# Designs tried in a protein design run: designed miniproteins, single chains, continued (3). Part 12

Each design is a single chain, and the fold is of that chain. pLDDT is the mean over its residues in the fold that is shown.

## One batch from the design tools (miniprotein)

Design m8383
Fold by ESMFold2-Fast:
Structure m8383 (fold): chain A 75 residues (1-75)
Amino acid sequence: DRIAIMGQIARDIGIHPIIIDSIDQARSVAQIQAILRQRMDQMGAPQRSRNAMFAAMRTIRRRADAIIAAARARS
């Protein structure tokens, strides 16, 4: 499960709790971004912080996709 892999990566790298919570609450990768945006809006986060959070989430997704692709390539 891509979401489960993303959650494990986020925990392993010690990412911000908001990102971990967003992953845990999501049913799809797109929903992670939506939940994260809502969290940032509720906190009144400045654009710099929002950009950093989205960049971190994209990095986690890319790592998860690479793990999945490698596993599929071995089959």
Scores: mean pLDDT 79

Design m8384
Fold by ESMFold2-Fast:
Structure m8384 (fold): chain A 81 residues (1-81)
Amino acid sequence: MSIEELEKELREKAAHLEELMRRLAAAETDPAVLAAVAQQAQEVGRKIAEALETKDKEKYLEALELLDAFIATVEARLAEA
């Protein structure tokens, strides 16, 4: 995949995560769960920022892997809420 394709996929998945996070914030009332999810979102955001700044293919792949894992976690939590 090209850097341009990886960047597009990263942006699309980040937008999807933002929507899922918005839904979770509305449904979840446990502040400990919200705090843990917010911390993970910050870590994923940092990796995305590193990939965009360096434009390194390996950094984009790392960011996408973390983003996919986090999306799965939030989707699972929403299914329980």
Scores: mean pLDDT 81

Design m8385
Fold by ESMFold2-Fast:
Structure m8385 (fold): chain A 71 residues (1-71)
Amino acid sequence: ADAQEAELQALAAPVDPSQGPALKAKTEKLIKEVLEIGKRLSKELGTSEPLEGAEKVAKALRDAVTRAIEE
């Protein structure tokens, strides 16, 4: 697994709610990377599908982290 996959797996692990701000910051960084990859792939392939997929993943990640923090 690459570093991005390892970071995603870490976010799925049990998390201490007291670390909410740090977890949110890390999640936003990961989301930006995912969106950049989606944008690059969409440009290379000439289609919006990779970007749309990346946006869907970003939304799911934000929702999951928010639920984990109970906010």
Scores: mean pLDDT 71

Design m8386
Fold by ESMFold2-Fast:
Structure m8386 (fold): chain A 92 residues (1-92)
Amino acid sequence: GPISQNFANALRELSRTYSGEDKEALSRAAELASKGDLVGAIRVLASGVSPERALDIAREIAKKVLENSPEEDLLSAIGLTLRLIGEALDVS
């Protein structure tokens, strides 16, 4: 759906600004998100990103998803971003 594609696009854009393990995790998460697997995408991010950068990466993803969500998808976008930040806090 639109939120899955928005999330996938945010992850792909962000993967271009990172390197190493963070780039690989973001790229793999983008593939899962593009297929509608949001839970799988978040799990890959939580296990694959560096603990020191996890919260900053989650914040950047949240910002991109929220900025690119139309009003009708905004509650779904908020739910996704809250889950993402929660998982990042568990890793950090």
Scores: mean pLDDT 81

Design m8387
Fold by ESMFold2-Fast:
Structure m8387 (fold): chain A 144 residues (1-144)
Amino acid sequence: RLAELEEELRRYREEGDEIGKALALLGLGNVYLEQGDLGRALALIGEALDIFKELGDEIGIALALMNYGNVLLEQGRYDEALKLYKEALEILEKLLPEDHPLLALALENLGKVYEKQGKLEKAKELFEKAKEIYEKNRALGHPF
């Protein structure tokens, strides 16, 4: 996946495909996050976020904010991660149907940060809401 994403990023840069470039940067940032290279992850995700903002891609902005929040959470920057997850959720709630899987993902991310802060009841409520969305999507035949 890393080599594939690096090749995709090179191709998109050559072609001038800014959306493709931003998605490849976001994917690459997530790979570095998984490897524990938080600084490189943050830089790549930040570049993707800037591109999505320049293009007015609100879904892309929300996805990048969630991934940025994931890096901040791993850095122990809980209040900053919380702010980014809330911003992403607000964007997604305005643009997507109430039971969209991306809303469940945003709620899970919020739950994880509250759990890290020791706010266990708040985390539980958010995880339960995410579960309800996932179960509803399964029942409606819209698997994620």
Scores: mean pLDDT 84

Design m8388
Fold by ESMFold2-Fast:
Structure m8388 (fold): chain A 66 residues (1-66)
Amino acid sequence: LVEEARKKAREAGLTDEQIEVIVDFVEALRALGLPEEAIRSGADSAITLAKQGKLDVLRAAVEALR
């Protein structure tokens, strides 16, 4: 899951900084016990937000999930 999200984000052309925020988000979803499909869907949404320049929104979501 985490490594899949990291690879997918890298392939999407995101920076290492953006990739780490996406990984943090995926790990937060895993900690909540969400099913794999929901975590993968969350990772896809996080990549979309990062590509739109909304990394701060994603950081806020990570904090809210903790």
Scores: mean pLDDT 81

Design m8389
Fold by ESMFold2-Fast:
Parts: sequence; structure tokens; C-alpha cells
Structure m8389 (fold): chain A 85 residues (1-85)
Amino acid sequence: ALEKLEEIKKELEELLERALELIKKAKDKEKQLEAIGLVLRIIGDILEVERLIERLKAGEISGEEAVEEAERILERSRELLEELE
């Protein structure tokens, strides 16, 4: 469970790098602001996964529940990024 959460966090960090590249490639201010919004969202999602890791280590959440929530977070960030690419 912990290893899977760390893997999901790494995948979110890779999505963050892709979102930062969209800021650089933005053709207009509106698209640049959309990409900035996505970057802020992905940072928030990384922090949520870090909280799930902390809760798992503290025994406050099951491994199954933590992984399910982290995968939901990852899927949401991935979908938002794909809409802007």
C-alpha cells in the first residue's frame, strides 16, 4: 500500500512537469492561466496524497482505502491535463 502511494505521488509529479510545459507553450494569456490553474490543482493533489501516506503510517486509514482515494486523485489530474493537451 505505501509503495503504491509513493508510485502514485511520483506519477502526479510527472503530470506536474507536463503541466508546467503547457505554461511555456501557451499561445495566449487565457490558455496560460488555464495551465497555471492546472499546476495549482496538481500541487494540491500531491499534498492530498502526502496526507494519505501520513494517515496510513499513523494507522488512521486502511491501505486499500488510501490507494483507492490516491488512484481517484491521480485519474482526476490526468483527465484535466489531457483536456488541455
Scores: mean pLDDT 84

Design m8390
Fold by ESMFold2-Fast:
Structure m8390 (fold): chain A 74 residues (1-74)
Amino acid sequence: GAKTKVTIGDETFEFENGKEAGEYAVERKPDRVIIEAESALSAGLAVETLEKAGYRVVGAFGIDEDTVAYVVER
């Protein structure tokens, strides 16, 4: 199953890993994206990919006991 979710506006997309999630988000060029992951590694790879494209983490919150979300903006 997918380990990383990307939310842009009202649309959510699921990816097997954070790198693919981050690369997809960068290609969409959103002003804001939410990255949700059950794995710190997957979340870190997605966020790193976005930060290399000029994005910044502006918030973080827990969804449940195993899932964290990062709010990333350009």
Scores: mean pLDDT 81

Design m8391
Fold by ESMFold2-Fast:
Structure m8391 (fold): chain A 76 residues (1-76)
Amino acid sequence: GSVELTEEEARQALEDAKGNIKKAKEYLEKGDVVNASKYLTAAYILVSVALMSDNPEIRAEAEKLLEEIRKLDKEI
């Protein structure tokens, strides 16, 4: 099978996603849509990784971050 995602890897992906969302917000505040889009794309990939977790708490947090990404994407 594919390389199995560990809970630790999923948790790290969540934290990295949060960091990328924060950076995207900072760039949007500056009107830098190009850099904001890059950080939102990185956050989306990381959230997608976290959503592959068998841990329901990790998936719930990932779904919350995905909603945040979708809201920010509408501002780009």
Scores: mean pLDDT 84

Design m8392
Fold by ESMFold2-Fast:
Structure m8392 (fold): chain A 97 residues (1-97)
Amino acid sequence: MLEEVLAEAERLARDAELLREEAAKEGITLEEPQLEVARRLLGLLAKGARLLLEAKKRGITTREELLAAMSEEERAELERLIEEARRLIAELDRLDE
């Protein structure tokens, strides 16, 4: 599961570069800020996956158990990742308008 998520994140980062090249060949212009936001989202996904792997090592399999067993620092880190992801998604929406 986690290794698959990390592999998919790496593939998506590579596919973003290939998409930019293909769009240029077809006369479609991709905004540079959109690609940067996408790359940052993939980085947050990889970081979140690492936190889930550590939780799994502690025998945590449900969201409720995860939140109950997390330290204050781990919970704050998860909240920061979620908030940052929400900001990046909102930024992508603004660039699309």
Scores: mean pLDDT 62

Design m8393
Fold by ESMFold2-Fast:
Structure m8393 (fold): chain A 88 residues (1-88)
Amino acid sequence: GEEYFKKGLEYLKKGDYEKAAEYFKKSAELSKDDPGKYGLSLYNLAIALFKAGKTKEGIEYLKKAIDAFSKDPALKPWADFLAQLLGL
């Protein structure tokens, strides 16, 4: 899971947003049982999608990231803040 996340960050840095999104999707698939890691992968996937001009899909994954973070007690206050900021 972590290797795919690192590759996602590498492609984001290079401006290859389509490959970044692909690797963050793979990272998320391998992290479904860890709300923090799953949420972080989905959050970065949303960023990659926004940078690729896929705004509607980016918003959908951002909402999923917030939902995932809300299931981690340590991240819930941050998830609640992000949801309020976005009017969710």
Scores: mean pLDDT 83

Design m8394
Fold by ESMFold2-Fast:
Structure m8394 (fold): chain A 62 residues (1-62)
Amino acid sequence: SMAEKLAKAEELREQAKKLLEESLSPYNIMRASMLFYEAGALLGPEQLGKELIEFNELLKKK
């Protein structure tokens, strides 16, 4: 269901955020980007674009 996809996407975003809070190592940045991509892919191309923008904004703050 859409509700299940939204919950999973939120979980993936939280995992990505925690990785970036731990360290901005190349590995953590790569893994976080993949998690944001996975979250967006669950919800479709419009949301994929939004998730990638959010990832970039998080990087700018750190």
Scores: mean pLDDT 80

Design m8395
Fold by ESMFold2-Fast:
Structure m8395 (fold): chain A 85 residues (1-85)
Amino acid sequence: SMEDKLSEIIGEYHSLILSGELTAEKALDFVKRLKELFPDLSKEDQQFVIDVAKNLANISGLQDKEKSKEIQKLVEEMEKELKKK
């Protein structure tokens, strides 16, 4: 299911945060993967994904400002999608 795919991606993200191995490149990859699932998620899960992506933008900004800006752009695109009926 889409929920299972979301849980797998979030589990990978959580593991990398705990190990300190989350790079700006991996953060951008996670946000791209989340964006692909985004249209098929519930509104609650869409909001959760946006919140995760915002955290990834903040974390990646400490390593790579350009990748952080790319993540922020993807967040803005997802926020626009969330506002659709």
Scores: mean pLDDT 82

Design m8396
Fold by ESMFold2-Fast:
Structure m8396 (fold): chain A 74 residues (1-74)
Amino acid sequence: RRVRRQAFRDWRLVDASSERFADRSVGRLTLESPDGQRQEVTLTRSRDREDWLEVDSSDPDGVFSGTLTSVERG
C-alpha cells in the first residue's frame, strides 16, 4: 500500500529486532508516539520476491503501515 513518508515522523524507535529465514527476512519494530503510545510494526521481505516488501502494523486503517525511514532511534 502507498503511505505518506511522514507517517512515523514524530515517532521514536524504542526497540528493533530482525530474523533471517531461508525464504524471508522479518523485522519487528516497536515505535513510541510523542504521547507515549507504543505500536509494533512487522516488515517481511521474501527472498523469492526481494523487490516486494510487506508491511504489517497493529493499525487496521493502515495509517502506520509504510515509511519507517522517518523514525529515529530514541
Scores: mean pLDDT 56

Design m8397
Fold by ESMFold2-Fast:
Structure m8397 (fold): chain A 72 residues (1-72)
Amino acid sequence: GGPAGKAAEAAKKAAELKSPAAAGSARHGVMDAVRLTGDRESGLEGAKYAEKGAGEDPGALKAAREAIEVAK
């Protein structure tokens, strides 16, 4: 929970908007939240939610996948 989870939810919402720029911003938010809190497990969980929510948008899927790699 906390900042990493909120950032991942933003990535999920960006995917729904089908905007590559919004998806990129959400990815950076997840990365920053994980880096600042050190909470990789929450960050990874949230990034997986973003990936699941991005199923219709290839750009958002790519952004969520990048967030997953950073959260590991």
Scores: mean pLDDT 62

Design m8398
Fold by ESMFold2-Fast:
Structure m8398 (fold): chain A 85 residues (1-85)
Amino acid sequence: MTEEEIKKKEEEMKKEVQETLDMKEEDVDLVIKLLRGELAPEDIPRAVEALMKMAEKYLKNDGALLEEARAAIARLAAEAARIAA
């Protein structure tokens, strides 16, 4: 994909996550950077915290899905840390 296509997809994903999960713009930014492997190591804990809060808000009535979301978030954090190292 071109740089332009990547940028457009990033903005679309940012909007979708923000609308679907009712996240703040700054938190969505951290999540997108986490997913792209562009997050600074110092920001990983904050991005993980934002994702955890979002998962709790989104899945507050489904403990099984919340556990799956927590596992997915932990995996993303580990991948981001590996890429940032």
Scores: mean pLDDT 69

Design m8399
Fold by ESMFold2-Fast:
Structure m8399 (fold): chain A 60 residues (1-60)
Amino acid sequence: SMDERRDIVIDEASATIQMMLVIIQARTGEMPDDEARKRVKELQKKIDDLTAQYNALLGS
């Protein structure tokens, strides 16, 4: 549905903002580089999964 697609877009935007904050925290020394790399990897996977869900809804 349109609502499901909208929710996915919002979730992708949220994950992207979280990723940017993690990168900023790593650069300011507020977060260790190894923790930042793990969090970025998890957020990237989430974005990839959301993109796949969005594409699946378009094919329905």
Scores: mean pLDDT 85

Design m8400
Fold by ESMFold2-Fast:
Structure m8400 (fold): chain A 80 residues (1-80)
Amino acid sequence: MIEIKEDDTVENLVEKIKSAKSPEEIVQALLKAMGLLEERMRRDIAEGKITPEEAVRRYREAFDALGKAAEEQIKKLKES
């Protein structure tokens, strides 16, 4: 079971997705990671810690990194 922590960086989340052992586990980890980033982004904007423009940029970058990691891990499991 993949444990996603509130203080996990995008790099930590990518590593956790790459440690998944089934397609179902990969998808669940991806959805949890995306949910965490969305909650964090919403909170940071509300607290004035980040501008909306910077938030959109960081969210796009994180989404691309997490999605790529999930796709690569699914391919790896299919080739095994």
Scores: mean pLDDT 79

Design m8401
Fold by ESMFold2-Fast:
Order: sequence, then C-alpha cells, then structure tokens
Structure m8401 (fold): chain A 91 residues (1-91)
Amino acid sequence: MAKEELLEAAEELAEAAAEKGASEEAVERLLRAAREFAELASEEENREVAEELRAAAELVREIEDPEEVQRMVEAVAGKLEAGVKALKALK
C-alpha cells in the first residue's frame, strides 16, 4: 500500500515538473530513484517520503522558472538516491 502511495506521489511530482519545463532526463531520474527507494523502504518510510513528494509537487506548481524546477527535481532525485544508498548500507 505505502509503496503505491510513494510511486503515485512521484508520478504527481514528475507530471508537475514536466508541465513546468523540467527535462525528460530529470523526470526519468526522479521516477527511477523513487521506484528503487519504494522497493527497499519500510511502509512508514514510504508514507513519509510520499508526503514530501506531494509537498514538492505543490511547490513546483507555484514555480515559473524552468531552471528552478529543474534544480528542485534534481535535488529531490538526489535525496531519494541518497536514501537508497543508506538503506543498502544498513544491511
């Protein structure tokens, strides 16, 4: 359940970012990182991150500068990638 929530939140952020001018590469990176995180994370972690991604989508909808949207999407993808590495390291 929580995994689906995270993936849907990531898709919502990806759609908002693409609409605001984020590159296909940044959007694909975000979605890839979200899928990997969802697979490794607990149900609680997935819910918490899903909420963060939905908040990010709302912020992106208020941004008019495509470069700022690009940086925000790359930052979120980077955080997800860092989370994936942390989850793998705890093993």
Scores: mean pLDDT 85

Design m8402
Fold by ESMFold2-Fast:
Structure m8402 (fold): chain A 104 residues (1-104)
Amino acid sequence: SVTVTPTTVPEGGTLTVTGTAPGAGGVIVALERADGEVEGLGGATGAGGAGGPNDPRVTASGGGESVTVTISNATRRDSGVYRAVGLFEDGSTVESAGARVTVY
């Protein structure tokens, strides 16, 4: 599952995205922007991979079945559809339903 708080945020504000996948060895948060670009924002994998942009506004914490990504000083480019992607030891992946965020 994915939870975003708040779903509407002023430019310069902070939003928090929590991804959870029961049984997963790792979870990554991905953002599909309005322009169609897909970006991995952050997460941890049991295979020693941690994904996230080299963007000091974006921090990721957690491991295993849950990850929390915090985006500070939000820009309008942070608008889009957020998903959690669970990564399982057998190589399978599970995507959450999308959560739409608007930066105004």
Scores: mean pLDDT 67

Design m8403
Fold by ESMFold2-Fast:
Structure m8403 (fold): chain A 79 residues (1-79)
Amino acid sequence: SAEERLARLQELEKRLAELGDEYRAALEAKDYDKAVAVLDEMIAVLREALAIETDPQAREQIQQLIAHLEKQKAELEAK
């Protein structure tokens, strides 16, 4: 249902915020392997959000964010 989709999207948004904090902590610790692992989890959460999101504008924003995080991951893996 629409209500179940909205509730799941809200859960994914909360998880993404938690992962964002974890990502910052890993960067501060200079733990680049951990930072890459957290980015992989963030990308997975965003891909799940994209699969259930029905709003075209929100879908485009999620796709742009996935592309941005994939670029950040590539830059960290090059270190």
Scores: mean pLDDT 89

Design m8404
Fold by ESMFold2-Fast:
Structure m8404 (fold): chain A 64 residues (1-64)
Amino acid sequence: MKTVEQLLSELRGLLDSSSWPEEEKKGALDNIQRNVDSLLSQGKEEEAKDLIESAIRQVKRRQA
């Protein structure tokens, strides 16, 4: 299973390669990072991973 850091790296790579407006990329990444940091501070690592994986799937779907 991928770590939170590996999943965030994958999400950043997908957003960087996408044709999305830069403001939308930044907003999406900032929102996910903030929520992940909040979940990790609460010891909810699995929820943080699920959140990132869901975001990755949504980004891939929008790029297709």
Scores: mean pLDDT 79

Design m8405
Fold by ESMFold2-Fast:
Structure m8405 (fold): chain A 61 residues (1-61)
Amino acid sequence: SERDKLVAEAERLAAELAPLARNPERFLAQFRDALSKMSVEELREAVEWLRRLLAQERARA
């Protein structure tokens, strides 16, 4: 489904950002819980936000 694709993409992007968190395992667990409660529209917004964060981090390297 559309939702499953967005959840998978958000989880993939969050995994790339997780090493920057103080506790990567806890960050991923909390993020996964949040994703389970999001609508399709909120998931699209989350994916776009995560992509922007990753682009900014990569630009700083």
Scores: mean pLDDT 80

Design m8406
Fold by ESMFold2-Fast:
Structure m8406 (fold): chain A 82 residues (1-82)
Amino acid sequence: SERERLQRELLRLQFEEGVLAVLKAMIPYMSKEDLKKLLERFGIDASGMSKEELRERLREVLDRRIAELRARIAALEAQLAA
């Protein structure tokens, strides 16, 4: 069923949004090494950044990804409501 496919995709995106929201909430508690490793996983060179610059850069990356996921979630919810 197309509806079941869209519902599974919606749940997957909602789970991903939740994970990114938790990561963002954890930023104040992350070590400099944790911040660098996480930014590297997002393909960002964290070399030469201070701990506060790493925190700000990670917030920007997570906010962008969360916004993209929210837009996709809204589109899928609209499709399921139709």
Scores: mean pLDDT 88

Design m8407
Fold by ESMFold2-Fast:
Structure m8407 (fold): chain A 100 residues (1-100)
Amino acid sequence: SSEEEAKKLFEEGNRYFQEGNYEEAIKRYQELLEKFPNSSLVPEARNNLGASYFKLGNYDEAEKEYTPLLKHEDEEIRKNARDGLNDIGVEALKKAVNKV
């Protein structure tokens, strides 16, 4: 089923993320979003895509993935997106303090 295929991509993305292979995690989450845009896993996959971009230092791309999730009906999805945006803010402040 489409949901089983979406779940496989989600689980593969999560595995790559746990292994520290953020580029491959991104590819799996992006494939889920492209092929299965109506999947129930889309909001969580988008949060995990944002987290993967964050780990690579791609803060602008991470922010783009987190920002629309702030309007989601699920409080856990909103909380994870807020936490991700807060982490970006912390890294931006660290760079501002440590750069000439």
Scores: mean pLDDT 88

Design m8408
Fold by ESMFold2-Fast:
Formats: C-alpha cells, sequence, structure tokens
Structure m8408 (fold): chain A 81 residues (1-81)
C-alpha cells in the first residue's frame, strides 16, 4: 500500500467513525490527496492549515483534536520519506 493510499484509508475510516458529513469528508480526502502529492513545503503548510480549519469548523472539539493529531502524525511521517 502506498503512503497516499494508507493516509486516505485512515481519513475515510476516522471520518466514518466520527460521523463526519459526507461533503466535509470528501473535502478532507481531496486536501489530503493534494498534501501527499505536494512537493513545495510552503504549499504543504497551506494545505495542512486548510485541513485543520475545515476540521475545527465542522467537528466537535474532541473529535477535531483527534483528527488533527492524526493529520499531524501523517504530515511528520511524510517529511521522513
Amino acid sequence: MSFEEAVLNGVRTLSDEFKVDEKVKEELLELMRKFTKEKDPEKQEEIFEEMKKLIEENLSPEDARYLIAFFTYMKNEKLKL
């Protein structure tokens, strides 16, 4: 499984577990896909901040913290590759 596939599967699973709205889930998947393919560090940071904002605006504070922690972990793992 590619890093992109593993990350996208994680986002789908967590979004379903937290009962995230389908439109928000699709936007998160698209942003994460862009993030995994982006090579410019400045654009990667922009995409990550956009994902964080979308999560904070659409999820409960508890669910948002967990999902943001997951995305932060995935961001750090990508930087090691």
Scores: mean pLDDT 76

Design m8409
Fold by ESMFold2-Fast:
Structure m8409 (fold): chain A 89 residues (1-89)
Amino acid sequence: IAEATLAQLVQRYGSREAALRHLLATARESLELAEKYEAEVAKDPSNSEAAAKAVGARLLAITDAETLVEVSDDPALVAEAREIIERAK
């Protein structure tokens, strides 16, 4: 549940805004990691480990970005999260 995850991040990072910014950074990093593993799979389609990591990272990027869209009331953060979701499709 998004709210429980956000509550833990707020406790860790000290504020809702800091938690949401870290969630955005994690979503972006996960998408970049997915794209890196997808490039490895394109070079070697038999690399099942890279394929699994690409899928996992892409799902994490989407989940974190969707959480941001659901819980944030900051239009700029929501816009960046929506870009990550569209790019992750």
Scores: mean pLDDT 80

Design m8410
Fold by ESMFold2-Fast:
Parts: structure tokens; C-alpha cells; sequence
Structure m8410 (fold): chain A 71 residues (1-71)
């Protein structure tokens, strides 16, 4: 669904913006995982964000992963 993909993309952008302020490599990993449709890798980065105290970034990455997995 284009609508689900658009929503997933919105969440990825928010997660990337939060991560970029902390670590540009992590932001790039989020974007690459999303572009590949790799929900598992996106969840892995979400867990890393949560461990670093970036709870909002983690939540956005997780929501994007769930939306991709439902496509």
C-alpha cells in the first residue's frame, strides 16, 4: 500500500533526524535499512537508539519497521 509506505517513510525521516544529532552513521543506517525494506535491520537500529536514550527515535524506527513488515 502506498499509504502505508508513506507513513513508514514519515517515521523513518523523524528517526533519522533524531539520530543525526547524535551519530550521522546511525542516521545513515536507518535510511539504508528502510531503502532496502529490511524491517529486521531497522528494528536492530531501533534497539540501538533506545540503548542510547533516544526513545523517540527508537519508537519511530520501530513503527516504520512494523509498517514495512505489514506490506
Amino acid sequence: SMEKWGEANKHVIESMEIADKFDKKMSKEIGLSFSKGDSQELLKVSDQLEKEGLKEGSEHARKSSELIQSL
Scores: mean pLDDT 83

Design m8411
Fold by ESMFold2-Fast:
Structure m8411 (fold): chain A 68 residues (1-68)
Amino acid sequence: SELVEEFRRLLGEPHPEYPDFALALVRDLFRRAGLDPDERQLRAAIALGQRHGSALTEEQLIAAVRAV
């Protein structure tokens, strides 16, 4: 999945000085995929990606950004 591959790439790039920049990049990625997650959903998706790493599926990622 291009979405999961690009998301994983973004998580692998270090932005310790600019956490808001990392959130903005991830938000833009999801919006290009037709999703509009809020900051809470974005943080949940990032946490899920960090937990699952290469085992993360597109279905799991989409479910996380749609979670209330």
Scores: mean pLDDT 74

Design m8412
Fold by ESMFold2-Fast:
Order: C-alpha cells, then sequence, then structure tokens
Structure m8412 (fold): chain A 63 residues (1-63)
C-alpha cells in the first residue's frame, strides 16, 4: 500500500521502506528508492541502480 510506504518514509523508518524494494510493482519500488534517498540510505539506493526496471533505475539516479 502506497500510504504505508509514505507513512514509513515520513517516520524515517528505513527498514519499513526497504521492504517495498522487493515489491512486484516497479512504481512502488521507484517510490521506495526515492524515499530511501531522502533518508540517506545510500547503499540501498545504489543497489536499485541495477534494478531490471528503467523506472526504478531512474528514481535511484535522482535520489
Amino acid sequence: DLEELRKAAEAGNVTAVAKYLDHPDPEVRALAARALGELGATAAVERMLSDPSPLVREAAREA
């Protein structure tokens, strides 16, 4: 649920946000990558640069 991802990001909960990196929807993974970038979780964001979805890779580059 995108609302749960948003709440986890607002709370600064890196672990909760990182659970969405394995979501089947690339739009959800892209949002999680951006949220992790805002939280300073650089290692998790760098991992998303190799995601099979160009949408997720673009989000990781902007994070």
Scores: mean pLDDT 79

Design m8413
Fold by ESMFold2-Fast:
Structure m8413 (fold): chain A 100 residues (1-100)
Amino acid sequence: MSVEEFMEEAKEKILELAKEDPEKALEALRGAYQVALHSAARAEMLRQVAEMGEEVAKLLEELAKESTPEEAKKYREIAKEVREIARQAREAGERAESLR
C-alpha cells in the first residue's frame, strides 16, 4: 500500500468516526500523527495529517451548528484539540522538510 493510499483511507475512516464518535476520531488522528512522526516519509505524512485534522475540525464545527447546545460544546472542544494536533503536525512536517 502506498503512503498516499494509506493516508486517504485513514482520512475517510476518521471522517466517518467524527460523525459517530468524535472522541474516537480525535484518538485516531493522534495515532496517525504518531505514525507519521516515525515514518521514513514523515514530512509528507505529517503534511497529510495536518490536512486531515483541518478537515475533521471543519466537519465537527458543521456538526456543532446542527446539534443541541450541549452536543455543540462537546464538538467544538474536540475540534479545538483536533486543530492543535493539525498545527503540531504542520510544524513538525515543516521542520522535517527543512532538514532535507
Scores: mean pLDDT 81

Design m8414
Fold by ESMFold2-Fast:
Structure m8414 (fold): chain A 94 residues (1-94)
Amino acid sequence: SSKEVAEKAAELVNEAERKISKIYEETKDKDALMAAASLGVLLIGIIVAIKYNEDPSPLLQRTIETLRKIAKETKNPEVKEILEETVARLEEIA
């Protein structure tokens, strides 16, 4: 169902945010902070869409595109790997 897809997307984005926030706490790397903050904003968007019964497909595609851009721009290889893995997992449910 559309709700189940959106809920799984929220779970994956939240997991990525948690991992990248841990990198920031351990390294104080500003690229990790920016990526974690961006994931937090995306997560809020998904939660709001779920509450208002929005079609998750356009939001999921926008989320994938945003994470691909952040992965391309990041200088932190561990952050890049987490974002690329998250994109692959999101594409499996899209």
Scores: mean pLDDT 86

Design m8415
Fold by ESMFold2-Fast:
Structure m8415 (fold): chain A 78 residues (1-78)
Amino acid sequence: SALELAAYHEMLKLLREKFPDKETLTVREVAQLLAEERGIPEEEVLKAMRDLGYDPEEVLSIEEAARVGAEAAIKLTA
């Protein structure tokens, strides 16, 4: 959907700006960044990610991290 695509591109931009030299991120690192940018508790973001089926210790490519972050962001705003 347009919302999913927009959220993905926003998250990808944020990850590239914050971690320009990283090839991978953990789900937890994505949750920490999203919590900081949204001004919400990290535990709330981690709960949303676990509810979506993601393990906090899972290692992701930057593109995978952007998808996970986008899905969590959409869930948190619903």
Scores: mean pLDDT 86

Design m8416
Fold by ESMFold2-Fast:
Structure m8416 (fold): chain A 81 residues (1-81)
Amino acid sequence: SLEEIEKLKKEAEEKGKEGLESEDAETQRRMAEEVKELGQRLVELGGRYPEHAEEAMKAALEAEKYYKEIEKKAQENERRK
């Protein structure tokens, strides 16, 4: 449903920001994994509700952008230790 898509989009954004603001590689990796799972759930919702596919796919792409940036930051933090 549209409400579920909007909820998952908000959760991905909040976790994405937490991951990007973190200085701890373990927390960053965890946030990236959770955002990736939320993105996958958004893709699944777009498939089940074609009328909302465009909005779900846009939200999934934003989630992908977040987790990739967080994974990059986590890798950089791991190199410092």
Scores: mean pLDDT 82

Design m8417
Fold by ESMFold2-Fast:
Structure m8417 (fold): chain A 91 residues (1-91)
Amino acid sequence: SHMEEEMKRLIEETREFLKALGVSDEEIEKFINDIKEKAKTPEEALILASYYLGDLLEERYRPHLTPEQRARFEKNKELREITRKNLEKKI
């Protein structure tokens, strides 16, 4: 289905991006499995991936992040937390 194709594409793009950032294959696999378990739609998968990537960017690139990038991360993290809590109510 179109949703299955979109989900597969998002997973592959996320995998490539994390590998480029130097994330281990073990950590990538754990993250991908978490998305597959919790996300019911491509939109939910994007939100979960954005949350994980946001945490990685903050922790790994903290010394190189601009105040603008940090402010954007905090706003996006708040939105992702709201969505995560809504997902937990359904699962």
Scores: mean pLDDT 73

